# Designed miniproteins, single chains: the designs that were tried, part 14

Each design is a single chain, and the fold is of that chain. pLDDT is the mean over its residues in the fold that is shown.

## One batch from the design tools (miniprotein)

Design m453
Fold by ESMFold2-Fast:
Structure m453 (fold): chain A 97 residues (1-97)
Amino acid sequence: MEEERRKKELELLRLMAAFAPVEEVEATVAELLKRGVITEEQAAEMLALARKFAEEVEKIYKESKSTEEFIELVKNTGPEMKEMLERYRALVEEIRA
C-alpha cells in the first residue's frame, strides 16, 4: 500500500511537470526533494521532462499563425494531454484522501 502511494505521487509529479511552467515544477521538485519523497536523480528526470514538453509547446506556438491554430495543434498532439489532466485530478483527489 505504501509503495503504491509513492508510485502515484511520482506519477502525479510527472504529470505536473508536463503541464506546469518549468519554474513552478522546479519549486515543487525542490520541496519534495527536501522532504525526501524523491531522489536527486528522479528530480533531474522530472525537470528534463518539463523542459522538453515546454520546448515542444513553444515550437508549436512559433509555427502557429493564430491562437486558434495553436489550440488546434495542441489538441492534435493527441488525447494524451486531456487524459493526463484527468489522471492528474484523480491522483490529487486520491492523495487528499
Scores: mean pLDDT 61

Design m454
Fold by ESMFold2-Fast:
Structure m454 (fold): chain A 88 residues (1-88)
Amino acid sequence: SMLEKERRERLERIERLAEELVEAAAKGDYEATKKAMEAFSEESGLSKEEIHNIVTTTALESKELSLEERKEKVKEALLEAARKRLEE
């Protein structure tokens, strides 16, 4: 039960950090994006390179969508990658 609680709390932090990262990146806030990326890397186990590639490729693939729709797509991609890493 304690391991399950720790896993749930980590996933909750990862979800918040993914949202913070996507919002900072959408605003063009370099310092906030860097800070959020470092925190997301630490919690998810993904490298900064992996995070950058996910954000960049997902944003490019969804460039015809609205900004809000692109933010959701990037957030979903980051969360999927983080969940897969934690299940390894």
Scores: mean pLDDT 84

Design m455
Fold by ESMFold2-Fast:
Order: structure tokens, then sequence, then C-alpha cells
Structure m455 (fold): chain A 85 residues (1-85)
């Protein structure tokens, strides 16, 4: 059910576990920060600060915010195309 996947609690828990695994593997966040900066400089700064503070929950929250912004933008463009048809 899509509503269950959209529960902030469930999505956040999954994202936190993913971030924990990435940190454990020595993942380089530099490319993610650079990519986020092209979408939102504010989100890129939040991600950089969360990484410096080793705040895995905040890293997960920023990534979720970035995904929501991308989904919103793509959905708006698709709706415009449908209406212009």
Amino acid sequence: EEEELLKNHSILEIAIEMVKEMEKRGFDWSKVIETLGKISEELAKKLEEAIKNKDLEEIAKVLIEALLEMAKKHKDEELIKILEE
C-alpha cells in the first residue's frame, strides 16, 4: 500500500538504516552534496552539516526532502503536459 510507504515514520526508519549502512561502508557523501546543490543549495548545506555532526537521522531527513522536491517537480511537469494535450 502506497500510504504505508508514505508514512514518515516507515520511510525515515528505512532511510536511517540505509544511511547507517552507507556510513559503515565509508561512503563518500561529496558527490551527493554536489548533486543536491544543483537541486537546492539549502538542502546541500543541511546535508553537509548533518554529516559533520554525524547525525544519521538528519542525513536521512534531508535525503527524503530532496526526493520529495524531485517528485513534486516531475509530477508538476507531467500534470502540465497532460493539461496541454
Scores: mean pLDDT 69

Design m456
Fold by ESMFold2-Fast:
Structure m456 (fold): chain A 79 residues (1-79)
Amino acid sequence: MEVLEMSIEQALKELADRALASEDEEEKEMYLLIAMALQAALEGKEKTMEVLKKLLEEKFPDVEVKIDLKAKKVTITIR
């Protein structure tokens, strides 16, 4: 189990770095979906964010993403 707590901007960088470093296509997809959801949140695209969060929950049930837009923070849990 891994827990990442950081700013949304720092999380976007971390997720991009992890996606680029990964050789596993499923792991790349996971990081990219999380990054897309965070980007949608920052852009105020609430409907896009909720669709991406639902896709993450359905495809990667061991991944939990909690977004605090007011604080611009995110908690990502990978089990």
Scores: mean pLDDT 83

Design m457
Fold by ESMFold2-Fast:
Structure m457 (fold): chain A 108 residues (1-108)
Amino acid sequence: MTKEEIGKKLVEELEKLGYDSEFVKVDTLEEAKEQIKWAAENGKALVILITKPLSEEEKKELEEFVKQAIEENPNAIIVIMGETDSESEITKEILKAYQQLGKIHQAE
């Protein structure tokens, strides 16, 4: 299964759970940040595929940006996939999103 197919399938599952969900492909860290901010501020579930490889420092910057966006918008669900990420890295990101989903449901 391609990363794009995984992302689209995850969007379908999130929509079944009642989340307004989008899948986007971006080439740069800056485009990723813009999409994450917009989605978080608008209560969207976002699955994002970064098509170009990021450096270790860019990955760290992106992780910190996502953490801040979720802390400011606790109902936001953000899943980030890199085109060069391993299946285990993608699985960890998906599990992180499901943990956030669990916290939202526990707040009832």
Scores: mean pLDDT 77

Design m458
Fold by ESMFold2-Fast:
Structure m458 (fold): chain A 95 residues (1-95)
Amino acid sequence: EPVTGATVFILTVGLYELGVIKSKEEAIEFAKKIAEMDMTVDELIDYVSKEYGIDPEKLRGFLKAHENWRKLLEGITPEEAVKLLEKLLDLSNFP
Protein backbone atom coordinates (compact mmCIF):
# COMPACT_ATOMS: atom_id res chain seq x y z
CA GLU A 1 0.00 0.00 0.00
CA PRO A 2 1.53 3.36 -1.04
CA VAL A 3 2.17 6.14 1.49
CA THR A 4 -0.72 8.66 1.42
CA GLY A 5 -1.04 12.19 2.83
CA ALA A 6 -3.11 10.73 5.69
CA THR A 7 -0.23 8.34 6.57
CA VAL A 8 2.32 11.21 6.52
CA PHE A 9 0.07 13.36 8.74
CA ILE A 10 -0.87 10.66 11.28
CA LEU A 11 2.68 9.31 11.76
CA THR A 12 4.22 12.80 12.07
CA VAL A 13 1.66 13.89 14.69
CA GLY A 14 2.04 10.54 16.49
CA LEU A 15 5.83 10.88 16.78
CA TYR A 16 5.49 14.52 17.89
CA GLU A 17 2.79 13.77 20.53
CA LEU A 18 4.75 10.76 21.85
CA GLY A 19 7.76 13.07 22.34
CA VAL A 20 9.92 11.06 19.93
CA ILE A 21 10.12 14.17 17.73
CA LYS A 22 10.48 17.10 20.12
CA SER A 23 10.50 20.19 17.87
CA LYS A 24 8.20 21.62 15.21
CA GLU A 25 11.19 21.93 12.86
CA GLU A 26 12.05 18.22 13.28
CA ALA A 27 8.39 17.25 12.72
CA ILE A 28 8.19 19.25 9.46
CA GLU A 29 11.56 17.88 8.24
CA PHE A 30 10.38 14.33 9.01
CA ALA A 31 7.10 14.89 7.13
CA LYS A 32 8.93 16.40 4.12
CA LYS A 33 11.40 13.50 4.09
CA ILE A 34 8.78 10.74 4.09
CA ALA A 35 6.51 12.68 1.67
CA GLU A 36 9.25 12.63 -1.02
CA MET A 37 10.02 8.90 -0.59
CA ASP A 38 8.48 6.48 -3.10
CA MET A 39 7.70 3.65 -0.68
CA THR A 40 4.95 1.46 0.77
CA VAL A 41 3.39 1.91 4.23
CA ASP A 42 5.24 -1.24 5.40
CA GLU A 43 8.59 0.18 4.19
CA LEU A 44 7.81 3.50 5.93
CA ILE A 45 6.95 1.71 9.21
CA ASP A 46 10.24 -0.24 9.04
CA TYR A 47 12.17 2.99 8.33
CA VAL A 48 10.53 4.92 11.22
CA SER A 49 10.87 1.94 13.62
CA LYS A 50 14.60 1.64 12.82
CA GLU A 51 15.33 5.40 12.82
CA TYR A 52 13.44 6.27 16.06
CA GLY A 53 13.55 2.95 17.93
CA ILE A 54 9.77 2.44 18.01
CA ASP A 55 8.01 -0.93 17.89
CA PRO A 56 6.56 -1.30 14.35
CA GLU A 57 3.36 -2.79 15.84
CA LYS A 58 2.90 0.40 17.89
CA LEU A 59 3.12 2.45 14.67
CA ARG A 60 0.58 0.15 12.93
CA GLY A 61 -1.71 0.42 15.96
CA PHE A 62 -1.49 4.23 15.90
CA LEU A 63 -2.51 4.31 12.21
CA LYS A 64 -5.42 1.92 12.89
CA ALA A 65 -6.59 3.86 15.98
CA HIS A 66 -6.76 7.08 13.91
CA GLU A 67 -9.26 5.84 11.30
CA ASN A 68 -11.28 9.09 11.67
CA TRP A 69 -8.17 11.10 10.71
CA ARG A 70 -7.72 8.91 7.60
CA LYS A 71 -11.34 9.72 6.65
CA LEU A 72 -10.86 13.48 7.22
CA LEU A 73 -7.59 13.43 5.24
CA GLU A 74 -8.93 11.19 2.44
CA GLY A 75 -7.51 12.18 -0.92
CA ILE A 76 -4.83 14.59 0.29
CA THR A 77 -1.32 14.13 -1.14
CA PRO A 78 1.81 13.71 1.01
CA GLU A 79 2.83 17.25 -0.03
CA GLU A 80 -0.57 18.63 1.09
CA ALA A 81 -0.14 16.81 4.44
CA VAL A 82 3.20 18.64 4.97
CA LYS A 83 1.49 22.01 4.36
CA LEU A 84 -1.33 21.11 6.77
CA LEU A 85 1.21 20.12 9.46
CA GLU A 86 3.08 23.43 8.98
CA LYS A 87 -0.18 25.35 9.56
CA LEU A 88 -1.24 23.28 12.59
CA LEU A 89 2.18 23.44 14.30
CA ASP A 90 2.30 27.21 13.67
CA LEU A 91 -1.21 27.67 15.12
CA SER A 92 -0.29 25.65 18.27
CA ASN A 93 1.42 28.84 19.58
CA PHE A 94 -1.68 31.02 19.00
CA PRO A 95 -4.24 29.64 21.52
Scores: mean pLDDT 77

Design m459
Fold by ESMFold2-Fast:
Structure m459 (fold): chain A 87 residues (1-87)
Amino acid sequence: SEAEQIARLTAEAKAWRAEHEDEILALLKSLSEEQKKELEEFSEEILKRNEPKAEELLKNNDRLGLARLIDEAIRETIKKVKELAKK
């Protein structure tokens, strides 16, 4: 079912975050003020890009699609943090 797919996706995402939480937090703390600003601007761009898609998914009651969109946005943000930390 859709609910089972959402539950599985949520559980997988939670487990992945738990495994990587300390490393991600350490990377965030290592960012310069300029890198933090770049991350903030990147996060705002993701929100603006995804807003119309999120609205469509909510209007259609597509909870699985919304859960996937949120998971993708989180993964994109973490990838950006890792890229910034390498500079």
Scores: mean pLDDT 79

Design m460
Fold by ESMFold2-Fast:
Structure m460 (fold): chain A 116 residues (1-116)
Amino acid sequence: SFAEELRARLRAVLDRLLADPRSAPFRDEPDLAANPEIQKLIPEPVSLASIRRRLEAGEIKSTREFLGLLLRMHQNVLLLNADSDPRVADAAALLDEALAALHPLIQEEEELERLS
């Protein structure tokens, strides 16, 4: 089905991000119990693990929704870290790689919506 094909394509992109060593700080959600200040700034933190859970649960319906979660993850990194922190540059590089992989999928989905 289209939903199965979408999940397979997005899973492939997510697996590539998870395999990148620069993704290590973003794989899991922060420990909110140990860091209550983070919970006040980011009530719903997004990590690669949380994106994976939502993808496998069938909660991600489009490539654009998947990209939206990656953008939220990047935003969380910017809110929690100084601009000079290497994690900020790493998160930006991962987002750039994801955008390159996702752009053709977004174009295909937009064309399919136009024809439907």
Scores: mean pLDDT 81

Design m461
Fold by ESMFold2-Fast:
Structure m461 (fold): chain A 62 residues (1-62)
Amino acid sequence: AEEKRVEALLKEAEEMGIKIVRDPEDPNKYVIEETGEVFESVDELAAGLAGLYAEKIRKEKE
C-alpha cells in the first residue's frame, strides 16, 4: 500500500472537516464517519476528496 499517499489524503480530509475512518478488517476500505459513504480503494478516496478539495480552495480564494 502507498502509505504516504493515504496519509496525505487523510490530512487533506481533516483540513476540510471530513473525518475518514479505515475499516480495521479491510485496510483498503475507507468510510466517511458522518455520512457512512464508503470508498473501497485509495483511488476512489483520492477522486472523492479531490472534488471536495477543489471546491474548498475556490471558496477560500473568493
Scores: mean pLDDT 71

Design m462
Fold by ESMFold2-Fast:
Structure m462 (fold): chain A 61 residues (1-61)
Amino acid sequence: SVDDELIDEYIALHRAGASTVEVLNAVLRRLREAHPDWSPEELHDRLVAIVKEAAARLKAA
């Protein structure tokens, strides 16, 4: 799914040493491209869900 791809991208960028701001901007850009008709609120809610899941997986590693 797009969410799984974005979670994996977040983790990969974080592990490559990208800043949190750089990672968030990359994920948000891809969310906008995948969901051009989503409201800012829908994009924010999905971004938060992706970040929480990525953070949980990073803590487990």
Scores: mean pLDDT 83

Design m463
Fold by ESMFold2-Fast:
Structure m463 (fold): chain A 69 residues (1-69)
Amino acid sequence: MVLDKESIIELLEEAKKKFGEVVTPEQLYEFLVEKTGDPVVARAVVAELVEKFGEKINLDEAIEYLKSQ
């Protein structure tokens, strides 16, 4: 299942409330699996953000990136 962009942005805003400004790929993956129940979708989202930001994902920058797509 492909999660829409707005839903992903809202999940990243919730992750920021829980973890703060910066998350690791592992923290984000576990959070997205918990929220969506879909490990495939969680892995795809994390992989895209890791390609852009690496091992330290700034959630404000990730949200701006997704809004710009």
Scores: mean pLDDT 80

Design m464
Fold by ESMFold2-Fast:
Structure m464 (fold): chain A 71 residues (1-71)
Amino acid sequence: SAAQIEADIAAMSSEDSRLFAREALRLAEEAGYNPELEEELAVKVAEKILPKVKDERQREVLQKIIEEAKK
């Protein structure tokens, strides 16, 4: 569930969160921003990952997710 994923992210170590960030961004990029993906969950994941991601392209994807959700 979305709540379980959020709890898992919050409980992760910095190393685990980095690995999760890469996989989450890769999946989001491969699928494109899917509106059927729980929007609230996508925003929370993006906001938690964004400060740890230094790759400019990945940051653009995360910012797009947050921006689309604000509409």
Scores: mean pLDDT 58

Design m465
Fold by ESMFold2-Fast:
Structure m465 (fold): chain A 84 residues (1-84)
Amino acid sequence: GTPEELKKLREEVYERALEITKDEEAAREVQEATYQTLLDVYNQLQPQAIAEGKYDEYIAALVTEPERVFEEKAKEALERQKRA
């Protein structure tokens, strides 16, 4: 992604998490987990993308994997709130 896309992703993740959880601490946890997943995909798939020319697959994974983790962490936070 471009630097603008990464900045928007970070801001949107936090704002979406905050809107869903209505808890700043939970929103930060969702943001951190989502961003860490982005870094993990970058570190794991970048060598393969360079070696095999699979850049489109790598770029897609940079979006889809963080989104999946976002949904998981937001759901966990909501579950905790509903049981409180």
Scores: mean pLDDT 75

Design m466
Fold by ESMFold2-Fast:
Structure m466 (fold): chain A 97 residues (1-97)
Amino acid sequence: MEKIEVVELEIGEPEKVLNEEGKEVYVTGVGVKVRVNGELQEGGVGLAGPSAEKARELAERFVELLKRMAEEYEEKREELEEEIARLEEENRREFEA
């Protein structure tokens, strides 16, 4: 199983760019550093919106979703370990009866 740790999240300032249709949009870059099985990986995502405020809002929401996914992964791991432990105890109890 992979250990995923969020090390660093940076939200850049919104920039006005042209999209694939030639329309003006605002893009906010999000820099992400994650550790997967102890290996540091760097990446980035651009989040576009019709205004600078909307692009920044989407970037902030993306960052919060990444944090929640990292937390949810650790919680699900603990639940799985507890479930396995309960099954082993129940199995042992049936063999000792």
Scores: mean pLDDT 67

Design m467
Fold by ESMFold2-Fast:
Structure m467 (fold): chain A 62 residues (1-62)
Amino acid sequence: MILKLVDSKGIVLGEAENLTGKIKPGDVITEENAREAGYALGISPEGVLNLIKITGEIIVEE
């Protein structure tokens, strides 16, 4: 299942596969859950954290 990663302004940052099924459309990725989201999407936790530092929170869409 492919999910879109979108910033708070609606800009698509990238796409990721939902490897664990734990991430759902409408979920918000923040610094607090970046590690868990990274593992679930097959992205390094550091990669997710760096993206959040640039864009703020990330919103998950289909």
Scores: mean pLDDT 77

Design m468
Fold by ESMFold2-Fast:
Structure m468 (fold): chain A 88 residues (1-88)
Amino acid sequence: MELEKKIKELEELGKEGVKAAEEGDIDTAMKKANELIDEMAKSTDLKVRLTAMKSVDEIADALPPEKQRELAVRTTGAALRAIGDELD
């Protein structure tokens, strides 16, 4: 089933982003985080959304506060819009 494979791919992207952030490669870390935000935005699956959000949060924890806040705003906005469509 493709769901488990997708979850693993998102977790791997998160680990790559964390490693890049820890090495001071902010641009690569932001790129990996944005890929995760895109995956969250295009999926209606709760487990995919939660895994992507968790992975972005892990990358954000390794980034400077300004970049951490930027990712939090983008992630929250994408999640709220997707959930809003399901509620109506």
Scores: mean pLDDT 78

Design m469
Fold by ESMFold2-Fast:
Structure m469 (fold): chain A 63 residues (1-63)
Amino acid sequence: MMSAEQQAHARAAFGKLDKDGDGVISRAELEAFGLTPAQFAALDRDGDGTVDWDEFLAAVAAA
């Protein structure tokens, strides 16, 4: 179970990455923040080319 503070931090980071406000983070947005293609592939578990909130939260919770 994630702490409220960790969840709030993850939410703030997601909001900054989701500049378009579409509710998902694109590969281009993540790469603009210095992530490698390998790191993006680890977050994009569905292989759809985007990272939604559930995928992002699962990755943050695992760290």
Scores: mean pLDDT 69

Design m470
Fold by ESMFold2-Fast:
Structure m470 (fold): chain A 96 residues (1-96)
Amino acid sequence: YKKPTNVSIVDVSATSTSVSFTVKADFDPGAKLEYELEYRVERDGVWSDWQSATSTKPDWTIAAQPGETYTLRARVKNLDNNEWSDWSAPVTVTVK
């Protein structure tokens, strides 16, 4: 069996109040998955610490404020083997 691989954050969109995206990965067909998101927020040149959230769904929406910049990374756990993927490459999004 295989831990999930090639994790990426895709379909990124930002409104004035939210950032939405989908986590994509390669995994065994029919696998039960858990997704972990880590993100940090820049405001006025200052980065926050990383925040963490988990979900059983690949689609994410986080609340945001205009002028914030988000750095997002994700990983995926295959619940059948209890193994985490490597973290995705980070994606940066600026809220208008």
Scores: mean pLDDT 83

Design m471
Fold by ESMFold2-Fast:
Structure m471 (fold): chain A 98 residues (1-98)
Amino acid sequence: SIEEIEKQVEKLAKEAAKKFDEKTVIRIVSEATVQAFGGLIESEYPGDLEKMIEELKKRRELIKEIVEKFSPDKELAREETDKVIDELIEALRKEKEE
């Protein structure tokens, strides 16, 4: 499943690079990669929002490494990925409290 995510991210990065600038590609790839990991974690821990938050935090570095691997700007890729992960964690916390 992680290998499938890497393949999807590589394909998306190549396709996005044909249409968009490097900064936009990094944003698209970061969002898609974080969403893919969110879906994977949800499939492993269905209905457990707290566990999903914990697993996103635990897998943060792995997610960042995958985005960085397929991005021309490593530092920007890591920064954008951190932002997207933090936004997803905040959204999950809000769902748990509502």
Scores: mean pLDDT 85

Design m472
Fold by ESMFold2-Fast:
Structure m472 (fold): chain A 81 residues (1-81)
Amino acid sequence: SPLEKTRELIERLASRADPADPAFQAAVAAVEAILADPARSDVEKLFAARLFLGSALRQQGLDAEADEFHEELTKLIDELE
């Protein structure tokens, strides 16, 4: 599912990012809470993941990883529309 693929992308990016960074930890926690929220649509969940993790990756200077994440999440969002 798009949500499972999103979780796999987060796990892959964690291997490239500093997972001990408080800003990155906060972004991951926020995204996990949003992904688990039954009141939100899958589209809303993926838009939020793309925004919050993309921002956190750029704050670590991981612009290429943020661009890759944005592109992969955009493809998953397109599958839901």
Scores: mean pLDDT 79

Design m473
Fold by ESMFold2-Fast:
Structure m473 (fold): chain A 70 residues (1-70)
Amino acid sequence: HMERVERARELLGPVIEEIDRYAKEKGLSEEDRTLALMTAVLLYIAGESPEQALAEAKRVLDKAAEERGL
């Protein structure tokens, strides 16, 4: 239902925004950012909290930064 989409948008909106900001601050690519966003969304759908989804997405971005020597 549309109400479920609205609730997900309200809960995940800040998470998505923070992931985008974090990736840009680290100078990461759009591909790295997309992988982190997909990770957060999939974890949330699987029943993880928004906080845990964000933490794991940031970990994905941190690994990408390490691989690039950033």
Scores: mean pLDDT 77

Design m474
Fold by ESMFold2-Fast:
Structure m474 (fold): chain A 59 residues (1-59)
Amino acid sequence: MTEKIQKAVLDAVKKLGSDAPAEEAKPIFKKYGIPDDVIEKALEQAKNIRELALALAAL
């Protein structure tokens, strides 16, 4: 799981930028097969892609 999260975060930062709303990363994370419950938990704690990356790294 950690490897998929790492790749999804890098792809989201590359395509959207660190300041983009965290919600915009949701389709990218789904493409990498990250479970919806993990994504939703991270989105509760993050406003942008940078914060989302930090929240997922803490899992």
Scores: mean pLDDT 77

Design m475
Fold by ESMFold2-Fast:
Structure m475 (fold): chain A 100 residues (1-100)
Amino acid sequence: PVLTPKQLELIRRGQEVKELLARLRELIRAGDMAGAADLIRERALKLGASPETIDNALYNADPEARREIAKLGGGVEAALMAAFSLMDPEGVLALLDELK
């Protein structure tokens, strides 16, 4: 089947999100919260978010920074950053279960 560039981009993004959620689950279950935060940071950087915006979203619980990341197509990443700002592994795992 011939897919349009837009269709290919949507499929690629869906696969990237699926891979992100699976990898985060592995890291959190292993107790590697720093590695999980680094993975979310890397994904937000790939979406075009600045390091400052990511740090504000992830470490300062800044809702405006999370909104900017969501605007770049990183709604999942923004939601995960909100949970990580509370340093709550159980809350992050519950969010991952909702995003399946």
Scores: mean pLDDT 73

Design m476
Fold by ESMFold2-Fast:
Structure m476 (fold): chain A 85 residues (1-85)
Amino acid sequence: LEEAIKLLEEALKLAEAGRLEEAIALIKKALEILEKEPDHPELRKAIGRLRVAIAMLKKGKVEEAIKQIKEAIELIKKALEKLKK
């Protein structure tokens, strides 16, 4: 989960810099990590948000995609905190 968060924070920086193809690639890598995790409601919501973010980036809706990525990061952080001892 920490690696997925790191990839998404880098994707956020790339999207803000207009490097959309690289941002999409990092989001896809984060999705691969998240889809291998046990099924959790917060992770399921984060996966949905990231799929929407990819679609928005492909349409050039960068601002909306950034919001989706930020929400996904917060959902993953909440899941991570609940799973830590």
Scores: mean pLDDT 81

Design m477
Fold by ESMFold2-Fast:
Structure m477 (fold): chain A 90 residues (1-90)
Amino acid sequence: SITDEMKEYAITVINLLRDAGLISQEEADKYIEEIKKAKTMDEVIEIFNRFMEDVLEKNKDNPEKKEMIEDEKEEMLKKFEELKKEAEKS
């Protein structure tokens, strides 16, 4: 399903940001579990937005990291919008 594709994409990004040291493994694991339990595309997007806001807050003292995280958030939200449009055509 498109919801499952969005979950996989969100989990991939969470793992990448964890591996980059931008968020702890414990916090990443909590968000991944919430994503896995989500039932709708909108729930996945809500959880992902909370995750990105948390990552931004933890890196607010580094302007370069903050800009990179904001750019990644924008790109991910565009991908989610594309997936939602694909679901509407099915």
Scores: mean pLDDT 82

Design m478
Fold by ESMFold2-Fast:
Order: structure tokens, then C-alpha cells, then sequence
Structure m478 (fold): chain A 119 residues (1-119)
């Protein structure tokens, strides 16, 4: 069962565990478009309401690393990049820039892919 967003907002440990649980749930449900939409809805909601741009960046990096570790096909990973780019595009420009700057310190390759997807 996924960690509730309220619990994820209380600690970095819970937030990063939610990111890993969301990655596992996405992999398990790739053949179910409705569940994929619901899971990305949770990603988008966390990124919208989490006040710390550094924790937003660590959440994204943790989710991405967990998905890569599952050995998903490149085309599926490209779709995930597109969806994360869409989520970031919903943030105010200044906040989006701060999240991407923090992400570049953790995973510069992912930050580059997200910037290219938003162009």
C-alpha cells in the first residue's frame, strides 16, 4: 500500500519511500492506463505541494533511479521523462528552475533529459 501524501510531507524518508513505491507500482501496472494515470496523479500532487525544492528534486531522482533499476524498455523510460516534464511544467517558472538546478546536482543526465523534453 502506498504511503499517504500527508505522511510523505512529514519526512524525507517517507517521501523517498513513496517515490520507490510509486516506481514499483508503475512497473506492476504498465498494462493498465487508468492506474498509470492515477500513479502519475500522485507524483504530480506531491511535486505541487512539497515546499522544499531540494526534496522535490530528490523525489524525482529516487523515482527515476528505481524505474531504471527495473530494466524498463527505453521507450517506456522516454514516456516517464515526458510525464515528469509535464509535471514540472505545472510549477511556477522560478520554482521549476530551482527544482531542475537541485536535480542537476543529483542526476545531471536526468535534468538534461527533462530540460530537452520541456523545450
Amino acid sequence: MLIPIEEALKSEENALELARQLADALVENLDDPEKVEQLFGRVNYFLLIEPDPELRARFIATLWRALEEHGLPPEVLEEVVGRLAEALSLLPPDLRERVLEELAKIDPELARKLLEAMA
Scores: mean pLDDT 86

Design m479
Fold by ESMFold2-Fast:
Formats: structure tokens, C-alpha cells, sequence
Structure m479 (fold): chain A 98 residues (1-98)
């Protein structure tokens, strides 16, 4: 199940990545590499707040990207329930970007 969740997160990541600013991509990937779940939550929430202010699909995509990376980190840690929750959040944001 963890491998299936990682695969699903990677699919969402691939679809959102073209919309996300380079600086946010770099920051999010660094947080993922460190397994920093709190950092990824903070990034995702900050980008959702930014989207409310800007209306920019790039900010919405950045939030979804951070949630998808968070799901991947949770799946690797064996936290399947949290990984599934974050995948659902990322999918909802992806649908709004597409």
C-alpha cells in the first residue's frame, strides 16, 4: 500500500510541477529530502493563503505540490492514513488547477 500511495503522489507531483515556481520547487524538494513534515505543512498552508490573496493557479499548484510531497513522506514513514488524507487534498487542488 505505501508503494501505491507513493506512486499516486508522484503522479500528482508530475502534473503540478509545471505550474510551480522554481524557488518553491527547490524549497519543497529540500523539505521532502529531510522528511520535514511540519515544514511541508507550513509551505502548503502558506501557498493556500497566498492563493486566496492572488487567485494565481501557480500558488494553488504550489500548495497541491507540497501536500503531494507530504503524502509521499508520510507513506515512506508508514503513516498510511495521513498519506491518504494528504493525497486527497492534493487531488482536490490539482482538479482546480487543471
Amino acid sequence: MADELIKKADEIIKKLEPYVRKDVLEKAKELEKKGDTNGLVSLAVAEEIRYIATGSKSDLAAAGYAYALLAKVYAKQGNVDKAQEEIKRAEKLLKKVE
Scores: mean pLDDT 86

Design m480
Fold by ESMFold2-Fast:
Structure m480 (fold): chain A 88 residues (1-88)
Amino acid sequence: PPPNSEERTLIVTGLDESTTDEDLRAFFSRFGEVTAAHVIRDPNTNRSLGIGLVTAASKEERDRIRAAADGAVFKGRVLGVEPLELLK
């Protein structure tokens, strides 16, 4: 996601290795307005690290998405969802 989107970006943990950027975007779009979604992968193996980034249209949408998606089950796994800004 763009650097200026940090306050609108969620970090998602507990993703299944089969999860694509499209899967992540489609799932989170059910909870609010998503502008970008990206699964973090190892550049040498192209293997998913089980972590994704989801950017909402606004900070208010970010908070709504987080409240609905944190602890949700996706592809048989329980998701952790937190604001990226809180990891600094």
Scores: mean pLDDT 79

Design m481
Fold by ESMFold2-Fast:
Structure m481 (fold): chain A 80 residues (1-80)
Amino acid sequence: MSEEERARRLAELLIDEDEEVRNRAARELSTDTSEAVLRAVLELLGRHGRDPRLRNAVLAILSENRDARFRAALLEALTA
């Protein structure tokens, strides 16, 4: 599986019906600062940006992620 496919699959788990699945995905994504992960989350926000589950998960990622550029891009997408 490509890095990009893995990133997209992880991002899709942020809107999973199961809260535990969403929480695990958010924790994995909060420590992954790769361009593939950032792109996958931004694409997901573009499609589902009004989903409260996704917005909540992205806020959790922002609270833990240390990459300033990653955080800035996600914050901009949340406020657009």
Scores: mean pLDDT 78

Design m482
Fold by ESMFold2-Fast:
Structure m482 (fold): chain A 79 residues (1-79)
Amino acid sequence: GAAELEAEFEALLERLRALAERLTGIARLAALASEGLALIARGVGLVAGESREEAIRRGIEVARKGLAAVEAGEPLAPL
């Protein structure tokens, strides 16, 4: 349910924050931007009248794409 999705979302945000602390330059900025965009995506879903679960899944999708891009060495790809 929503609790499991929230836990997954927070875990992804923590991974992005940990990467930002270890990275420099553009890769660090991309990790920080991905965290911000994931939070914005969830917020937009909520304001647009999506269910809590749909809004959280929107945030998870953005966070996963950002994390994957940074880990692949293409940090700006999802931006």
Scores: mean pLDDT 84

Design m483
Fold by ESMFold2-Fast:
Structure m483 (fold): chain A 113 residues (1-113)
Amino acid sequence: SWRERLKKRAKENAKKLLDFIEQMEKEGKTPAEILLEILNFLVTGEVKDVSGYGAPTQAYALAVLAHELDLKTKGYAIDLLRKAAEGSITREELDKMAEPILKDVKEKLKKLA
């Protein structure tokens, strides 16, 4: 299952992912951009340019990440997807919603490292 590969890759690369998060924060990337790059790495095993993806695609990716890593914020997954589907989500709103998810990802990775 790609879901099992995602979880295994998170555990095996926890320290590397924490280093990538720190680098992306220093580069001024938004929480949503950081989380989308993490999800792409966890699914594909590769670093991918995600600058071309719109807010609905980013919202979907954040919801998948929160659910698959069993984050405390996974309850936001349905609300995030619903807002994306309704077309009501902006980049600024997405980034505000992504902040608690990024914090939870960082804590999860620290426990796996």
Scores: mean pLDDT 76

Design m484
Fold by ESMFold2-Fast:
Structure m484 (fold): chain A 93 residues (1-93)
Amino acid sequence: EQAVLEADVQREIARLTELLQTEYGLPAEDAEKLARALVETALELGRAGVAEEEALARLREEAERLFAELGVPEEAREKWRARVAAGEEAYAA
């Protein structure tokens, strides 16, 4: 069960990393760093029993912080914000 959960986490990180590279044009290292941080934050919020709406707000804040840290272009940030507003799986628990 623990090994299965760890495999699921790695699969989600890989999926989001590919999405960030192919659809948002992020370098592989930046995409993986962002994907890992978002997935790990989502897991921590889920484990803490944070309500979905509050969890999504915190994930949006973490994404914006990492976008600033990594110097992600504004066009890519706007595209991410639009996808987030559409209720995509990228940050869903």
Scores: mean pLDDT 74

Design m485
Fold by ESMFold2-Fast:
Structure m485 (fold): chain A 108 residues (1-108)
Amino acid sequence: NHAAGALFAASATLRQSASQVQAALQRSVEEAKKALKEGTEEAGRLLDLAAEADPARRDQYLQQKADLSKATEEAVKKGADAIQQAITLMNQLADQLYSQGQRLLDSL
């Protein structure tokens, strides 16, 4: 009985942790987007100044600005995907622990 109870408690704890991580995901992604956007905009302005100071390489600086923006967007997406994969794994483990607890009860 104590083993089944412990497995159910572990399952509930993982589900609660997954819910907390999911709630934090949206906030964390929005905060990360804001920070990366501000950094990218600042770097972009510096690249615009470089383009004005060195017109012969203007297209190069503008391409670097575009590449930086794209890299920032990809980094934000990969971060969100990684957290979502962690939530999915925690829920799968919670389901497995719950099933193990049920099997122990079925064996009594």
Scores: mean pLDDT 76

